# Designs tried in a protein design run: designed miniproteins, single chains, continued (5). Part 14

Each design is a single chain, and the fold is of that chain. pLDDT is the mean over its residues in the fold that is shown.

## One batch from the design tools (miniprotein)

Design m16458
Fold by ESMFold2-Fast:
Structure m16458 (fold): chain A 100 residues (1-100)
Amino acid sequence: SEEVIEQLKKLKELFYKAIDEMIENPEKAVEYAKQVKDLMLEFAEKYLSPEARELLKKTLDEVIKKAEEMKNLTPEQRRKVAEEIKKKFDETFEKILELI
C-alpha cells in the first residue's frame, strides 16, 4: 500500500503541472483534463477499489466540465478555477487514501 500511495502522490504532482498549463493555454484545457483523466483512471483500474474508482471518476468528470469553461474566462478567473480544481482533487485523494 505504501508504494501505491507514493505513486499516487507522484501522479498528483504531474496533474498539478497539467492544471497550471490550463491557465496558460485555455484553448487546450479540455485536452489536458482528458489526459489527466485517462492516466488516473488507468492507475485506478489497477490499484483502487470500485468505490475509490467511482469517487475519482466523478471528480475527474467535474474537472473536465470546469476545463470546458476555461476558454471563456479571464486570466484571474482561470487561476481561481485552477485552485478550485486542485482543492477538489486534494479532497478526493485524501478520501481515496483513507479507503486504502
Scores: mean pLDDT 81

Design m16459
Fold by ESMFold2-Fast:
Structure m16459 (fold): chain A 130 residues (1-130)
Amino acid sequence: MEEDFEKIAQVLVAAARGDYEKAKELVESLKDNPIALVLALTYLLEHPDPKVQELAWEIVEELDPATQARVARLLAHSPSPEVRMKALDLAVKLAEKGYKEQALSILEILATDPDPEVRERAKEAIEKLK
């Protein structure tokens, strides 16, 4: 618990400093703790530096589709609407890679979201995947 959550703080510091290699190494070291991994990836995907976002996408893209779908499902239940929007982006990426059925299951969760913007974007994504 303590060590992995300290690593999340170190990931954020490395990302803020533009140390992409260190940020990647720290995130990859969290692969055995899915809660810490999801939290770290969530922070990186929300980061204003486009290179940090690319790094997070690269890590996500190297995960197997079942793990990617698991990450997206966990993000879809986040208390933050902005994090749930990132779950939508991840589901769309899964569909682009040919994993349409897994993507649709995540988008169907988001189509019932209490936030109108999340709900409408999920519905639009479902229509485009029909």
Scores: mean pLDDT 78

Design m16460
Fold by ESMFold2-Fast:
Structure m16460 (fold): chain A 114 residues (1-114)
Amino acid sequence: AAAVAANPANATAYFNLGLSLLNAGDYASATANLKNAIAIAGSNAPASIYLNLGVALLNLGNLAAAASAYEKAIAIAGTSNSLALENLLTALTKLGNAAAAQAVQDIINAINKA
């Protein structure tokens, strides 16, 4: 199974390229390269790849896919990833999912009291 997974260095290269493209405003190419990083890293993909994938998808207007990426980032990093929580709130609000948006807002408010 490990022989089918590409080298970790390749995942890092795709992630760095994805970040560079995201910073340049090329959200479509950023999305493609971040997905390649996830495909190579598999279960070892860090929350930061999913967070940046969510940002790229949000900027493309792919709100449902952005929400899914942020939910994955939170699942990996836990609720202490305030940026993923805030970005998920933005995506769910734009989707019109008021109940899910309120649930995320309640988590953010609970963290801010600690």
Scores: mean pLDDT 78

Design m16461
Fold by ESMFold2-Fast:
Structure m16461 (fold): chain A 72 residues (1-72)
Amino acid sequence: MEKEKEIEELKTKAEEDIKNARSALQAGDRVTAAKYVENVYKIANKLEKLGDKETAEKFRKEADEISAEIQA
């Protein structure tokens, strides 16, 4: 059950980082938003290695959207 616990913790962290990235972007803090986006990509890579490819792809897609907004 360690793997299952790790997946849940990573999902929670990615969701928090996505919310924080969007909040930072809304506040005009692109540097902080970019840091949270980087963390989401790292977590997505870990989720994929743990076998949750579907969730990893969802988080990558959200991170890509935020990254595009940062560069706009």
Scores: mean pLDDT 85

Design m16462
Fold by ESMFold2-Fast:
Structure m16462 (fold): chain A 76 residues (1-76)
Amino acid sequence: TAKVLEVTDYGVVIDKGTKDGLRPGDRVKITEFNVIGVVASVDEETSTLVFLDPEKNKEVLSKLKEGDIVNIEKVP
């Protein structure tokens, strides 16, 4: 699981980073919405995810809020 720290125009910032095994270019699925984000930037404790589907982005971003807990999976 991950906590949403910020909702951006194109994705989210989550409380998972390099210490959690994330790397730039990794694909992370938010299972509740069945959307895939790409790690655009990563720090030790946080990552910025950019969603791959612009049509789904608008709907998903309207439903996500700062402080939300989401289930995440690293995908190939």
Scores: mean pLDDT 79

Design m16463
Fold by ESMFold2-Fast:
Structure m16463 (fold): chain A 87 residues (1-87)
Amino acid sequence: MEVEEKAAEVVGRELKKEGIDAEILTSKTKYILPSDKPIVVVSGVGEKEISITGITKPELKDKMKKALEEAKKELEKEGYKVTVKVF
């Protein structure tokens, strides 16, 4: 939970830099409102291991990849292993 919250915060900041308003989902997400917004799923998959999956429209895919790769670099500097996928 704490690992996912930290990763979600980093992801949110990097997405904001690219002008992307996305729904960020973690294991603690209780509700998903109907929305045309991009979605990013952040999952703790092991001790200090994080999976980040982005789902967006083709026109936002490159900006989302850039934001999530920057989030990966930031988290890896803190000792996390990070996997990024964008669909």
Scores: mean pLDDT 77

Design m16464
Fold by ESMFold2-Fast:
Structure m16464 (fold): chain A 67 residues (1-67)
Amino acid sequence: MKLVFVEIKLKDLTPEQKQRVGQLVAEAIREAIEKDLTSEEVRQRILEGLKALGIDPDKVEIKVELL
């Protein structure tokens, strides 16, 4: 079983935005497990999703590790 760890630090986001980011991260982790994605690919998917949600990537710090 492959484990994916994602840590996200959010600056000055609303509770609604934090919930949407959480859903985005959960989706990215699911795809990482199903498609055997690298940590780089997971990070890129999260960044693209943040941009699609209108969230400034500079307000989000992302760390991705494969265990």
Scores: mean pLDDT 75

Design m16465
Fold by ESMFold2-Fast:
Structure m16465 (fold): chain A 70 residues (1-70)
Amino acid sequence: MKEEADKAIAEMEKALAELRRDPTPENLQRLVDVMTRGAKLAGKMKDPEVQKKVVEAIQRGARALREALA
């Protein structure tokens, strides 16, 4: 479960970095997709600290999406 959380966070951070480098519709959609997968994973987690880290990564992604759509 920790490995899955770490991978989800890494995928979200990678998608976020790609969106910041190239703010294309494709990179925006990729960030949305990885955030959606992260949210589903967080809902299955029993460790509140690990779940909190995934939620924080989702919140960072949501902020980046808001900035890209401004």
Scores: mean pLDDT 80

Design m16466
Fold by ESMFold2-Fast:
Structure m16466 (fold): chain A 75 residues (1-75)
Amino acid sequence: MATVVALVTVSDPLAFIRALFEIARTHPGVLGVVAYPLSDHVFRVEVTAESREAALEALRLIGQHPAVERVEVLS
């Protein structure tokens, strides 16, 4: 089990939240996701997964969503 923390910059917060919960529910190996709003367009996201690789894969999928401008992995 591993937790990866990232800063996510978004153009559409509502679309981002929907995408985040969809990935958390459907992605194999993801155990949980927590998102903290730091501003209207920046979230601190914590992905807990079976492995660090699974958490990073989930963040990669999040980063490919049209509502997401940037993902910066902190840990």
Scores: mean pLDDT 84

Design m16467
Fold by ESMFold2-Fast:
Formats: C-alpha cells, sequence, structure tokens
Structure m16467 (fold): chain A 75 residues (1-75)
C-alpha cells in the first residue's frame, strides 16, 4: 500500500540520517512524493540509498527536503 511505502521511506531515511550524522528533515509531502516514485522503481527499496544521495547532493545545506526537490531530482 502507499501507507506502507511512506512508512518504509520514513524508516530508511531515518537510518540514512543516523548513519551519516545528518539533521536534514524531509517534509511529509516529500516523503509521499518519494514513496510514489519508489512504487515505480524495479529494484524496490534498494533504490532508496542512491535516491537519498542524489537528494542530498541537490539540496546541499538546506534544512528540509521538499516535494519540489524530490520532483526536480527524481522526476
Amino acid sequence: SMADLVRAVRTYFGMYRKENGLTVEMSDAALEALARWLAGQPEGLAALPPAFERLMAYVGDAPVITEADVRRVLG
């Protein structure tokens, strides 16, 4: 379900932040946009770490990743 995908994205992003010492947040709209993008990825959850790296490279020092950032970086 979409709710399960949003939960997975939130969980994986939390782990990614902890592993990389990051404080950046992702808005709820960004989490939903990323979950919708993820639903179309053939590699499933394995698509998330490379997507997080692309998002971080794009937003730089921004305190929040937004839905617009997700759309710009991932389509």
Scores: mean pLDDT 89

Design m16468
Fold by ESMFold2-Fast:
Structure m16468 (fold): chain A 93 residues (1-93)
Amino acid sequence: MIEVELNILKSLSEGEKALYAGILLASLKDPSVKLSNEDKLLIAELLLQLYKEGILTKKQREEVISWLESQLKDPSLTEEQKQRLQNILNELS
């Protein structure tokens, strides 16, 4: 699943990737968007890929880091999910 989303993302133009980054960040911040922990992990992986491609602004990168730090405090996360988020945070830092 993650590989499919990453391959689709790689096919987008720089402008489309920038728009998509904004949509992903908005989804993370909107409490009306009912994201599962797996959806949150997928979005975090996609945002990390966009960061590695130079698409994220400095402000967007800081917003992702802040969100990841907040999520690591969520007791509903499994140890596997926490480790995956921590790895993404380390790559963004």
Scores: mean pLDDT 79

Design m16469
Fold by ESMFold2-Fast:
Structure m16469 (fold): chain A 72 residues (1-72)
Amino acid sequence: MSAKEFLEELKKAAENVDLEFIRKHAGEINLMLTVYEAEGDYEEAEEIREYLTKFFEKLGDEEGVKAVQFLS
């Protein structure tokens, strides 16, 4: 899956509260965040954090929302 395709699927998963997708792709999400931050692609890194924050907010997971702020 391309990075752009993955971001679109992550956005849909966050909007639909697709916990299975988020759990299955947790490693890929973390890797993409790490790569984007290392390359200075802060807008893309923030987009991922925004989708994850939205997901945890919809799920009612306040600790999950806080944890997203510390992902690298």
Scores: mean pLDDT 76

Design m16470
Fold by ESMFold2-Fast:
Structure m16470 (fold): chain A 57 residues (1-57)
Amino acid sequence: SGVVTREELLAMLRAWPALAHLTDAQLEAAVDRIFALYDTDGDGVLDAAEFSAAFGL
Protein backbone atom coordinates (compact mmCIF):
# COMPACT_ATOMS: atom_id res chain seq x y z
CA SER A 1 0.00 0.00 0.00
CA GLY A 2 0.99 3.66 -0.24
CA VAL A 3 1.50 4.02 3.52
CA VAL A 4 3.44 2.10 6.17
CA THR A 5 2.18 1.86 9.75
CA ARG A 6 4.51 1.52 12.74
CA GLU A 7 3.40 -2.09 13.21
CA GLU A 8 3.84 -2.89 9.49
CA LEU A 9 7.38 -1.46 9.53
CA LEU A 10 8.22 -3.44 12.68
CA ALA A 11 6.82 -6.64 11.14
CA MET A 12 8.80 -6.01 7.93
CA LEU A 13 12.04 -5.57 9.89
CA ARG A 14 11.34 -8.74 11.92
CA ALA A 15 10.76 -10.69 8.69
CA TRP A 16 14.09 -9.68 7.08
CA PRO A 17 16.69 -12.46 7.50
CA ALA A 18 19.56 -9.92 7.51
CA LEU A 19 18.06 -8.38 10.68
CA ALA A 20 17.30 -11.68 12.50
CA HIS A 21 20.26 -11.10 14.87
CA LEU A 22 18.69 -7.89 16.27
CA THR A 23 16.57 -7.94 19.43
CA ASP A 24 12.93 -6.83 19.49
CA ALA A 25 14.03 -3.85 21.61
CA GLN A 26 16.54 -2.78 18.92
CA LEU A 27 13.96 -3.17 16.15
CA GLU A 28 11.30 -1.23 18.11
CA ALA A 29 13.82 1.53 18.91
CA ALA A 30 14.65 1.80 15.18
CA VAL A 31 10.94 2.03 14.26
CA ASP A 32 10.27 4.62 17.01
CA ARG A 33 13.21 6.74 15.82
CA ILE A 34 12.07 6.61 12.17
CA PHE A 35 8.55 7.70 13.12
CA ALA A 36 9.88 10.43 15.44
CA LEU A 37 11.92 11.88 12.54
CA TYR A 38 9.55 11.37 9.59
CA ASP A 39 5.94 11.05 10.83
CA THR A 40 5.40 14.80 10.47
CA ASP A 41 1.61 14.78 11.01
CA GLY A 42 1.62 12.30 13.92
CA ASP A 43 -1.00 10.01 12.34
CA GLY A 44 1.00 6.84 12.99
CA VAL A 45 1.76 6.13 9.31
CA LEU A 46 4.55 6.95 6.86
CA ASP A 47 3.51 7.86 3.34
CA ALA A 48 5.68 7.00 0.32
CA ALA A 49 7.59 10.31 0.48
CA GLU A 50 8.29 9.98 4.22
CA PHE A 51 9.34 6.33 3.82
CA SER A 52 11.61 7.23 0.87
CA ALA A 53 13.22 10.03 2.93
CA ALA A 54 13.74 7.69 5.92
CA PHE A 55 15.49 5.02 3.83
CA GLY A 56 17.22 7.22 1.25
CA LEU A 57 15.22 5.78 -1.65
Scores: mean pLDDT 73

Design m16471
Fold by ESMFold2-Fast:
Structure m16471 (fold): chain A 73 residues (1-73)
Amino acid sequence: METAKAVGLVLRALADLMEGNADEARQTADYIVENIKDKELKIEALRIVLKAAREAGFDDTARHVEELLEKVK
C-alpha cells in the first residue's frame, strides 16, 4: 500500500533529522519523489518533512524539499 510506504519514508526522514543526519533526510525526500506514485500522498509526505526540517533548523534540507514540492505540484 502506497500510504504505508509513504509513512515509513516520512518516519525515516524524521528520525534522520532528529539524529542530525540532514543529508540522509534530503536523500529520503528524493526517494519519496521517485517511489511514491500518488501525487497527493507525495505532496503530504514532502510537506511533513519540510516542516520538520524547518523546525530543526536544517535550512539546506528545507530548501531542497521546497524545490521538490515546486516540481511535483
Scores: mean pLDDT 84

Design m16472
Fold by ESMFold2-Fast:
Structure m16472 (fold): chain A 94 residues (1-94)
Amino acid sequence: STVETYLNSARSALKRYRETGKEADLQEALDALEKARDAAGEDADFETLNELENLADEVFLLAVESGSSVKEDAKKLMDDLAVQVLKKAVDKVL
């Protein structure tokens, strides 16, 4: 799927970042996650949302450690995903 392709791109970019320390690889990981979220859409399943949250959290922590400006966009993605998960959970109970 398009979502899985972007998630794999994010994982590959994170792997490169851990090997190189290049901010460009961290930015590529974030860009891929944003594309994965857009492709998954508002009705993304919990498994996809959980994968996105885990990878976004990793990007955020690495950005904080490096002092990268990527941290602000990563935090926004994490906040947006948390809201989406909460909305989906509430809809499932009611």
Scores: mean pLDDT 87

Design m16473
Fold by ESMFold2-Fast:
Structure m16473 (fold): chain A 81 residues (1-81)
Amino acid sequence: SEELQLKILELVVSQPGNRASLAEIGKKLGISKGTVRRHVKEVEKLLGKKLLENGYIYVTREDLLEYEVLLGLARMEAWLA
């Protein structure tokens, strides 16, 4: 879900160094590492960039803003259709 993707990105951005492990995010959200990985991979596909490296997720404020803009545009297109 887009809401869960957004929560993952917001948590990573809030961490020191704008990074967090799959296990850390999974624990904080009460979901499996595999579920976190799947959502991060979908965001990577949408943004056209790598966010996951060696079990760590890297997300900047710029990445989060780009995701929110793209999500907003997709919602606007769906809502207007």
Scores: mean pLDDT 83

Design m16474
Fold by ESMFold2-Fast:
Structure m16474 (fold): chain A 99 residues (1-99)
Amino acid sequence: LSPEQVEALAELGVIAVEIAVALVLYKQGKLSEEEFKELLRRAAERVRELAERYLSPEAAERVAELVEEALRALEEGKVEEAAELLMEAINVAEADIEA
């Protein structure tokens, strides 16, 4: 792996941890729905930027589809579904970089 690919994997890992921690806090009532939505919107944008920069065209398209589905889920108030879709997008991105 190139240094740039290692950095991308590290950034994806940080985003994944932030989503996982926020989901736990949200379920415990320690994070509001609006705070969680804002965090997920920022995560979605960051994942999209990493995908456009580091992924194969096929993987980037799949990540873009998952990000669009997640953003749609957020607008519908389905915040846990949005988090799950973003985690799937991160897994797709990590698998492509490691290949």
Scores: mean pLDDT 88

Design m16475
Fold by ESMFold2-Fast:
Structure m16475 (fold): chain A 80 residues (1-80)
Amino acid sequence: MEEKREEIIEKIVELLVEARKSKDTEERVKKVKKAAELLKEGVKKGLISKETAISTLKEIYKNEKDKKVQEILKETIKEL
C-alpha cells in the first residue's frame, strides 16, 4: 500500500514540477489538472488520505501565482 502511495505522490510531484517549468499557460493548466485528477483518484482508492490531498493542494496553491491555475486548485479542494 505505502509503496503505491509513494508512486502516485511522486508522479503528482513530477507533473507539478513539469508544469512549473512550462512557459505556456495552457500546458501548465493541463499538467496541474492531470496532477489534481491523480490526487482525487488516489483518495478514492484509499491510497492517499483526504487530509494529505488537501494539504498537498494547499501547498501548491500557496506557491502558484497564475489565477487560472489557482481556480483549478480551489475547485479540486472543494470536490474532495
Scores: mean pLDDT 77

Design m16476
Fold by ESMFold2-Fast:
Structure m16476 (fold): chain A 83 residues (1-83)
Amino acid sequence: MTAEEKRRAMLEVLRIGKEKGVKASEEATRLLSERWGLAEETIRRLGGLSDSVARTLLRFVELHPDASAEEIVEVARAILTPG
């Protein structure tokens, strides 16, 4: 996955979280900033993610380092649907 594809996936995940009304946490914002290289302030402006969603998504990426942007977005969508 290219840096541009990664950034696009991150932005799409944050957009889906915002649409689903996910309650962002500061811990999740920090963790996503550290792992994905987005500024914490940018994540807050885009709505952020809950701890459970952020940790599950990061675990998926850890187990599947070659995962496509589309796969990451679909995993996030599946996690966000019940919440």
Scores: mean pLDDT 76

Design m16477
Fold by ESMFold2-Fast:
Structure m16477 (fold): chain A 94 residues (1-94)
Amino acid sequence: SVSIVNVTFPESESGNMTVTIASTFKEVSARVVTVKNLDTGESQTYGQDPNATTVTFPRTEPTKTAKYEVTVQEYSADTGRVSAPTTSTFTYTA
């Protein structure tokens, strides 16, 4: 399984968000993280090294309070298996 452990909004990197991911999915060949701003409908998709535990994204409209939907999905080329998508929502308060 794949899980979203935490989402942070680093003050040292104004406008960014960092997603921390944990996975027990076997033989992961690719990981896709999608961040959608639910207030604007804009989304960003990031391909990630499956060995990485964090992904950092620029926030859409970073100076505004917004609710973000984060979806993580993993793929295994060796087994042809796709993980169920894990989705969670997080609010940045300006």
Scores: mean pLDDT 71

Design m16478
Fold by ESMFold2-Fast:
Structure m16478 (fold): chain A 56 residues (1-56)
Amino acid sequence: MKIEPGDEILYVELLSDEEVKVTFRNATTGEIKSTVMSTKEAAREAAEAQVKGIVP
């Protein structure tokens, strides 16, 4: 499950050089969920947030 626009990132845990576990609150349901994504995807999400003036 991917982080969607509006979701609140609560915690990021580095699992390996290639994978991170992201804990976030889903904007639609309000539930706290966790997903595993590549460090490349996590870096992309952070870069997009910076471009929009939002600090992740």
Scores: mean pLDDT 66

Design m16479
Fold by ESMFold2-Fast:
Structure m16479 (fold): chain A 68 residues (1-68)
Amino acid sequence: DKKLEELQNEAAKALEAGDEEKAIEYVAELAKTKEGLALVEGALDNAKEAGDKKTAEILEEGLRLGKE
């Protein structure tokens, strides 16, 4: 889905810009859908495997907020 891909791209750009609040917001939006939730969970696993602690923290927070 192009919309989900766009949200994922925006989250990555926010991370690169150091805008953690925006990154969390985009991840939370992804987590509100079944497909987006699966994508975020996969990305979280990949971030942990890569040792990308900052990305993992943002993905975890976005997952939590998206489920609320």
Scores: mean pLDDT 79

Design m16480
Fold by ESMFold2-Fast:
Structure m16480 (fold): chain A 110 residues (1-110)
Amino acid sequence: RPPRVVIGADDKELLDAIEEQLRAMGAEVVGKATSGEETLRLVREHKADLVILDENLKGKSGLETARELARLGVAVLPFGPEISDELLEVMRESGALERARQLLAALPTP
């Protein structure tokens, strides 16, 4: 089955652009969220395989959200103009970044 993806970002236009690109690559976008809490809810409800995560989320921070996603065993790919070293380290230590890379590499190129 295609990988089930949730996107978390504070910008609706950015969410829509990422969704379009992921669908073109053969991924199934099952949710879009503008807050960390909403991102986690959608991941649990849809049993998402991958989260595309902006650190600049409303409410629960991207870093806190990434830590919770890592505990759930979900693949996480951070994006944005600047990604913190702390976020990258959390994802590296949990294997979430490597899982995200493998899932994306399995998608057909648009």
Scores: mean pLDDT 77

Design m16481
Fold by ESMFold2-Fast:
Structure m16481 (fold): chain A 72 residues (1-72)
Amino acid sequence: SDEELKKLEEKAEEAHKEISKKIMDDSSLSPRQQTVENIRVSGEVFQILLDVKKNKMPMSEAYKRLDEIVKR
């Protein structure tokens, strides 16, 4: 439903913010490495949302994958 998709999009945005903060706080990464890692993670989050919208991924799997991204 539209309501479920909106909640998933909000969860994805929060997950992306959380992992981006971890990347930015990682003193072992150069500014270039932080940029590359943020682009990579943004692509992963976008692909999860796209797969759900295309009915290629169930909502439960999308939440699991977002949680795995955040735990990195």
Scores: mean pLDDT 83

Design m16482
Fold by ESMFold2-Fast:
Structure m16482 (fold): chain A 85 residues (1-85)
Amino acid sequence: GLEEGLEKLAKEVGEYGYELGLKKTGDEKLAEEASERAKKSVFETVEKLKAAGIPLGSPETLKKIIEEGKKKAEETVEKLKEEKE
C-alpha cells in the first residue's frame, strides 16, 4: 500500500544520503548517520503533510517527499562534515 511505498522511498533517500556522505567525507559512520537522518526526514515530511491534510497518494506529493528527503540528506552531510574538525 501507500505506507509500503513510503518505506521504499525512505530506503532510496537513505541510500542517497549514505553515498553522498561517503563521497564527500570517506567516513562510513558519518555516511550511516546521514542515511538514518535522511530516512527519518521522509517520515517527518509525511507526518507534516498528514497534519496539513495533504493527500499522500499523488505523484506530486511523493515527488515532494523525495526532494525534501534528498535536501535533508545534503544538509545533514554538510553539517556532519563541518563537525569534523
Scores: mean pLDDT 78

Design m16483
Fold by ESMFold2-Fast:
Structure m16483 (fold): chain A 116 residues (1-116)
Amino acid sequence: SREREERRRELLEEAIKKLEEAKAMAAGVANAARDSGVATEEAEEALRKVEEALRLAKEARETGSVEKLKKALEKAKEAAELMRRIAERTGSAAAEEAAKLLEEAARLLEEAAELA
């Protein structure tokens, strides 16, 4: 229905905002990891997954593609897990905040997928 489509779009737009905020945090985490030499590969991988999730979510918003929405969800969940591990290993508050933003984005993407 039109109401389901509008709600899906609203959830996607909210998820995109959270992913953009998470991307900024993830970039900061990757820079800190590079400077310290700790968790550098994990931080760079997490940033790549956030960028992929953001791209896929934007494409899903434009096309209505449920498959791209589900892929965005997968990448957001994977990035959240990596950020949780970085936070546990390094004590990074930025990594903890990035994980929370990614978990919230994943929740919004999952709700949007259920409306499809």
Scores: mean pLDDT 89

Design m16484
Fold by ESMFold2-Fast:
Structure m16484 (fold): chain A 76 residues (1-76)
Amino acid sequence: MEAEKLVRGAILAASAGDYERAKELVRQAVKIMGKEEVLELARKIAQDMIDKAKAQGNEQLVKDIEEALKRLEEEL
C-alpha cells in the first residue's frame, strides 16, 4: 500500500535524523488515510523494525526507531 511505503520512509528518515523529510512523508500519508490510521500504522511498522533490530543486536537502532516514532506521534 502507498501509505505503508510513506510511513516506513518517514520512520527511516526520522531514525536517520532527517526530520524534515519524515514530516513531509507523514503529511502525505495523513492525506491518504487520516491521522489516527497513520499513527496506528506507524506504531505497527516501528514495532516490526524494532523487533528486527533487537534480533540483530543493534541497540542503537532500537533507540533511534523509538525516538523517531515518538517525534512522528508529536507531528501527527
Scores: mean pLDDT 83

Design m16485
Fold by ESMFold2-Fast:
Structure m16485 (fold): chain A 92 residues (1-92)
Amino acid sequence: MVDFRKLSPEELELVREGAREMAEAAEELGDELSAEAFRKIAEDPRGLAELMGELLKLQHEGYQAVLAGEPESKIEEIIKKIREKVREIAER
């Protein structure tokens, strides 16, 4: 897991570039919420480091739940939490 708070200036520019590419990809897929969230990350990667860390933890939890064969209701709950974190980033 990348610690966004400990990134060098060069690594931060790579994060910004990657976030811009992800925003473009999300726009092409019609995922406007994710596109807006990635655009916000590109503008302020350090300010959003905590929210990005929380989002990655939720994504990892969802992945583990799928691998463990957890009930659909549990997986849907995790997906809902992921969507809310993406919205929180987009609305910053």
Scores: mean pLDDT 77

Design m16486
Fold by ESMFold2-Fast:
Parts: C-alpha cells; structure tokens; sequence
Structure m16486 (fold): chain A 85 residues (1-85)
C-alpha cells in the first residue's frame, strides 16, 4: 500500500511539474511557438500517465503503476530540456 502511494505521488509530482514548466514556457517570449506547443503536449501526456498510475494502484498493479510514474518523470525531464533551449 505505502509503495503504491509513493509511486502515485511521484507520478502526480511529475505531472504537476510538467504543467508548471508548460505555464512558465508560455510566458517566455524567447521560446518558439513550436516549443510552447511541445511543452503543452508533454504536460497533457504526463497527466494521462498520472491517471494510469492511479488506476494501476487501485488494481494493485505495482509494475504498471511504476512504469507510468517512470514515463511521467521522463516527460518532465524532456520538458526541462525544451525550456532550457
């Protein structure tokens, strides 16, 4: 139970982080419209992965929950790379 709670928390933090990066990028006049669009797409995908992690946790599927959280964290890492360009 606690392990699934931690995994869901990680997925939630990654999704919130991706959204925060997208909101910050939208306000950055030096960032291209293409980069802003990519950041929004990453934020939406990270949110869907958080939903998958929650569903997997409800089903007791540790492996699926962990995979979703790991993918969400990868999307956040990509968002940070785009923001730095």
Amino acid sequence: MKELEEIVKEAQEAARGARTVAEYGEKNPSLSDEAKKRLQELAERAEELYKRAVQAAKEGDLESARKAAEEAKELLKEAYKILQE
Scores: mean pLDDT 84

Design m16487
Fold by ESMFold2-Fast:
Structure m16487 (fold): chain A 57 residues (1-57)
Amino acid sequence: MEALKELAKKYEEQGKFYTAANIYYGLLMQHPDDEELRKNLARAYEKAGDTEMAKKA
């Protein structure tokens, strides 16, 4: 989990927000109660311009 969270953060730093969101989404499917992952997913979707997906996260 930690290595994938670091990878997602690196994609956010590179401006690849949708790629980062996909990684957070995959992690959240395995850890659905993780509020930090949910917040990270919502943030990544918002920065990617996907307002609808951000609201669902």
Scores: mean pLDDT 75

Design m16488
Fold by ESMFold2-Fast:
Structure m16488 (fold): chain A 100 residues (1-100)
Amino acid sequence: KIEEIRKELDSLPVELQELAIAKYFLEKGDKRGAALAYADLVSFEDKEKAIELIKQVLDGNQEVLDEAAAEMKRLVEQNKESLEKPIKLIKEYDELVAKL
């Protein structure tokens, strides 16, 4: 049950996991969580840019945070079909853990 959902989530490509996590944060209104997930995606192409982005978000730069969250929202929309099952699994896992 819970272990099966965890295994399915762990088997997803890292990029898809980050997008699914970002969508979950965006649905909860957590722009910071979404922005940090975006920084993690950026790290695969430009580690220095990702570090700077994380630093700006953590330092409370609202403009950078809003831009990163908006870009992540765009990426989530582009991958909407691929994210339906991962998002459902994340929500099911969260609900089951909350009932423990």
Scores: mean pLDDT 76

Design m16489
Fold by ESMFold2-Fast:
Structure m16489 (fold): chain A 86 residues (1-86)
Amino acid sequence: APSLDELVARLEALLQRAGELLRQVDKVDPEKAKQLLDQLQQVVQQSSDQLGKAYQQNASTDQLKSLIQQTIAQVEQIIAQAEAAL
């Protein structure tokens, strides 16, 4: 199973990829780019809130990994939508 550090690194790489794709979508379909950016911001905010709460509750490493994996899946879905718009 991937380590927490590996999952965080993967998430950071996916967020960079999402930002690059959204810049490309904005040149073709600005309204779609705005919609996907709003979705990405909501995913990031929700994940930040969930991680903050998990730290307050002394969540296990496995619980933190699960939260990061859920965020990765949501970012990958946004990337797929961005790629489909190009």
Scores: mean pLDDT 88

Design m16490
Fold by ESMFold2-Fast:
Structure m16490 (fold): chain A 115 residues (1-115)
Amino acid sequence: MVEELKKILDELIELLKNDPSLGEVAQREIARLEKLTDEDIKELIELVKDPSRWEVAANRFGLAAVVAAIELLDVPVYPEDNTPLAMLVYQARVRHPDASIAEIALEVLRLATRT
C-alpha cells in the first residue's frame, strides 16, 4: 500500500511539473509531496479511511495527496455528504471515469484552485 501510493504521488509530481495552468500552486504541491516520508504516507492512509478526518489530512499532507489516497483505497465518496472535498472528488471521477489516480488528484487540485 505505501509503495503503491508513493508511485502514484511520483506520477502526480510529473503531471504537476508539466501543467502550466497551476503555476505557483503546482510548485507548492510538488514541494509538499517531495517532503512526505513513509511514516507520513502510512498516517495519510489511516486518516483517509474516515471521511470526517479528510480536512485534517488535507491540512497536514495537502489536498492532492489526500485525493490520491482516497482513490487508491477506493474509499466511498458520496455527493450527498455535502463536504467540499467529497463533492470535488466525485465530480472529477464522473467527468474523467478512465483517468488515472494521479490525473484525478490533479483535476481536484485544479477545481479547488479555480473555484
Scores: mean pLDDT 78

Design m16491
Fold by ESMFold2-Fast:
Structure m16491 (fold): chain A 68 residues (1-68)
Amino acid sequence: MSLEEVTERFLKHMETLSEEEQRVYARIWVQELVDLGVPLEEIERAIERLPESIRPEAKEYARRLYAA
């Protein structure tokens, strides 16, 4: 499955969730992309498609996973 397909499915699911649930699922999604070896630049690009309220936290989490 392409990154685009994974991101589209994730975004559709996110629309049904509360903001607090969205934050948890975004973290799980970012972890999965890192574990799959998706480059940080591609993950950050995909994060731009998330709701504005959760983008900073998701980007910081992705960067921390790559820095470790």
Scores: mean pLDDT 77

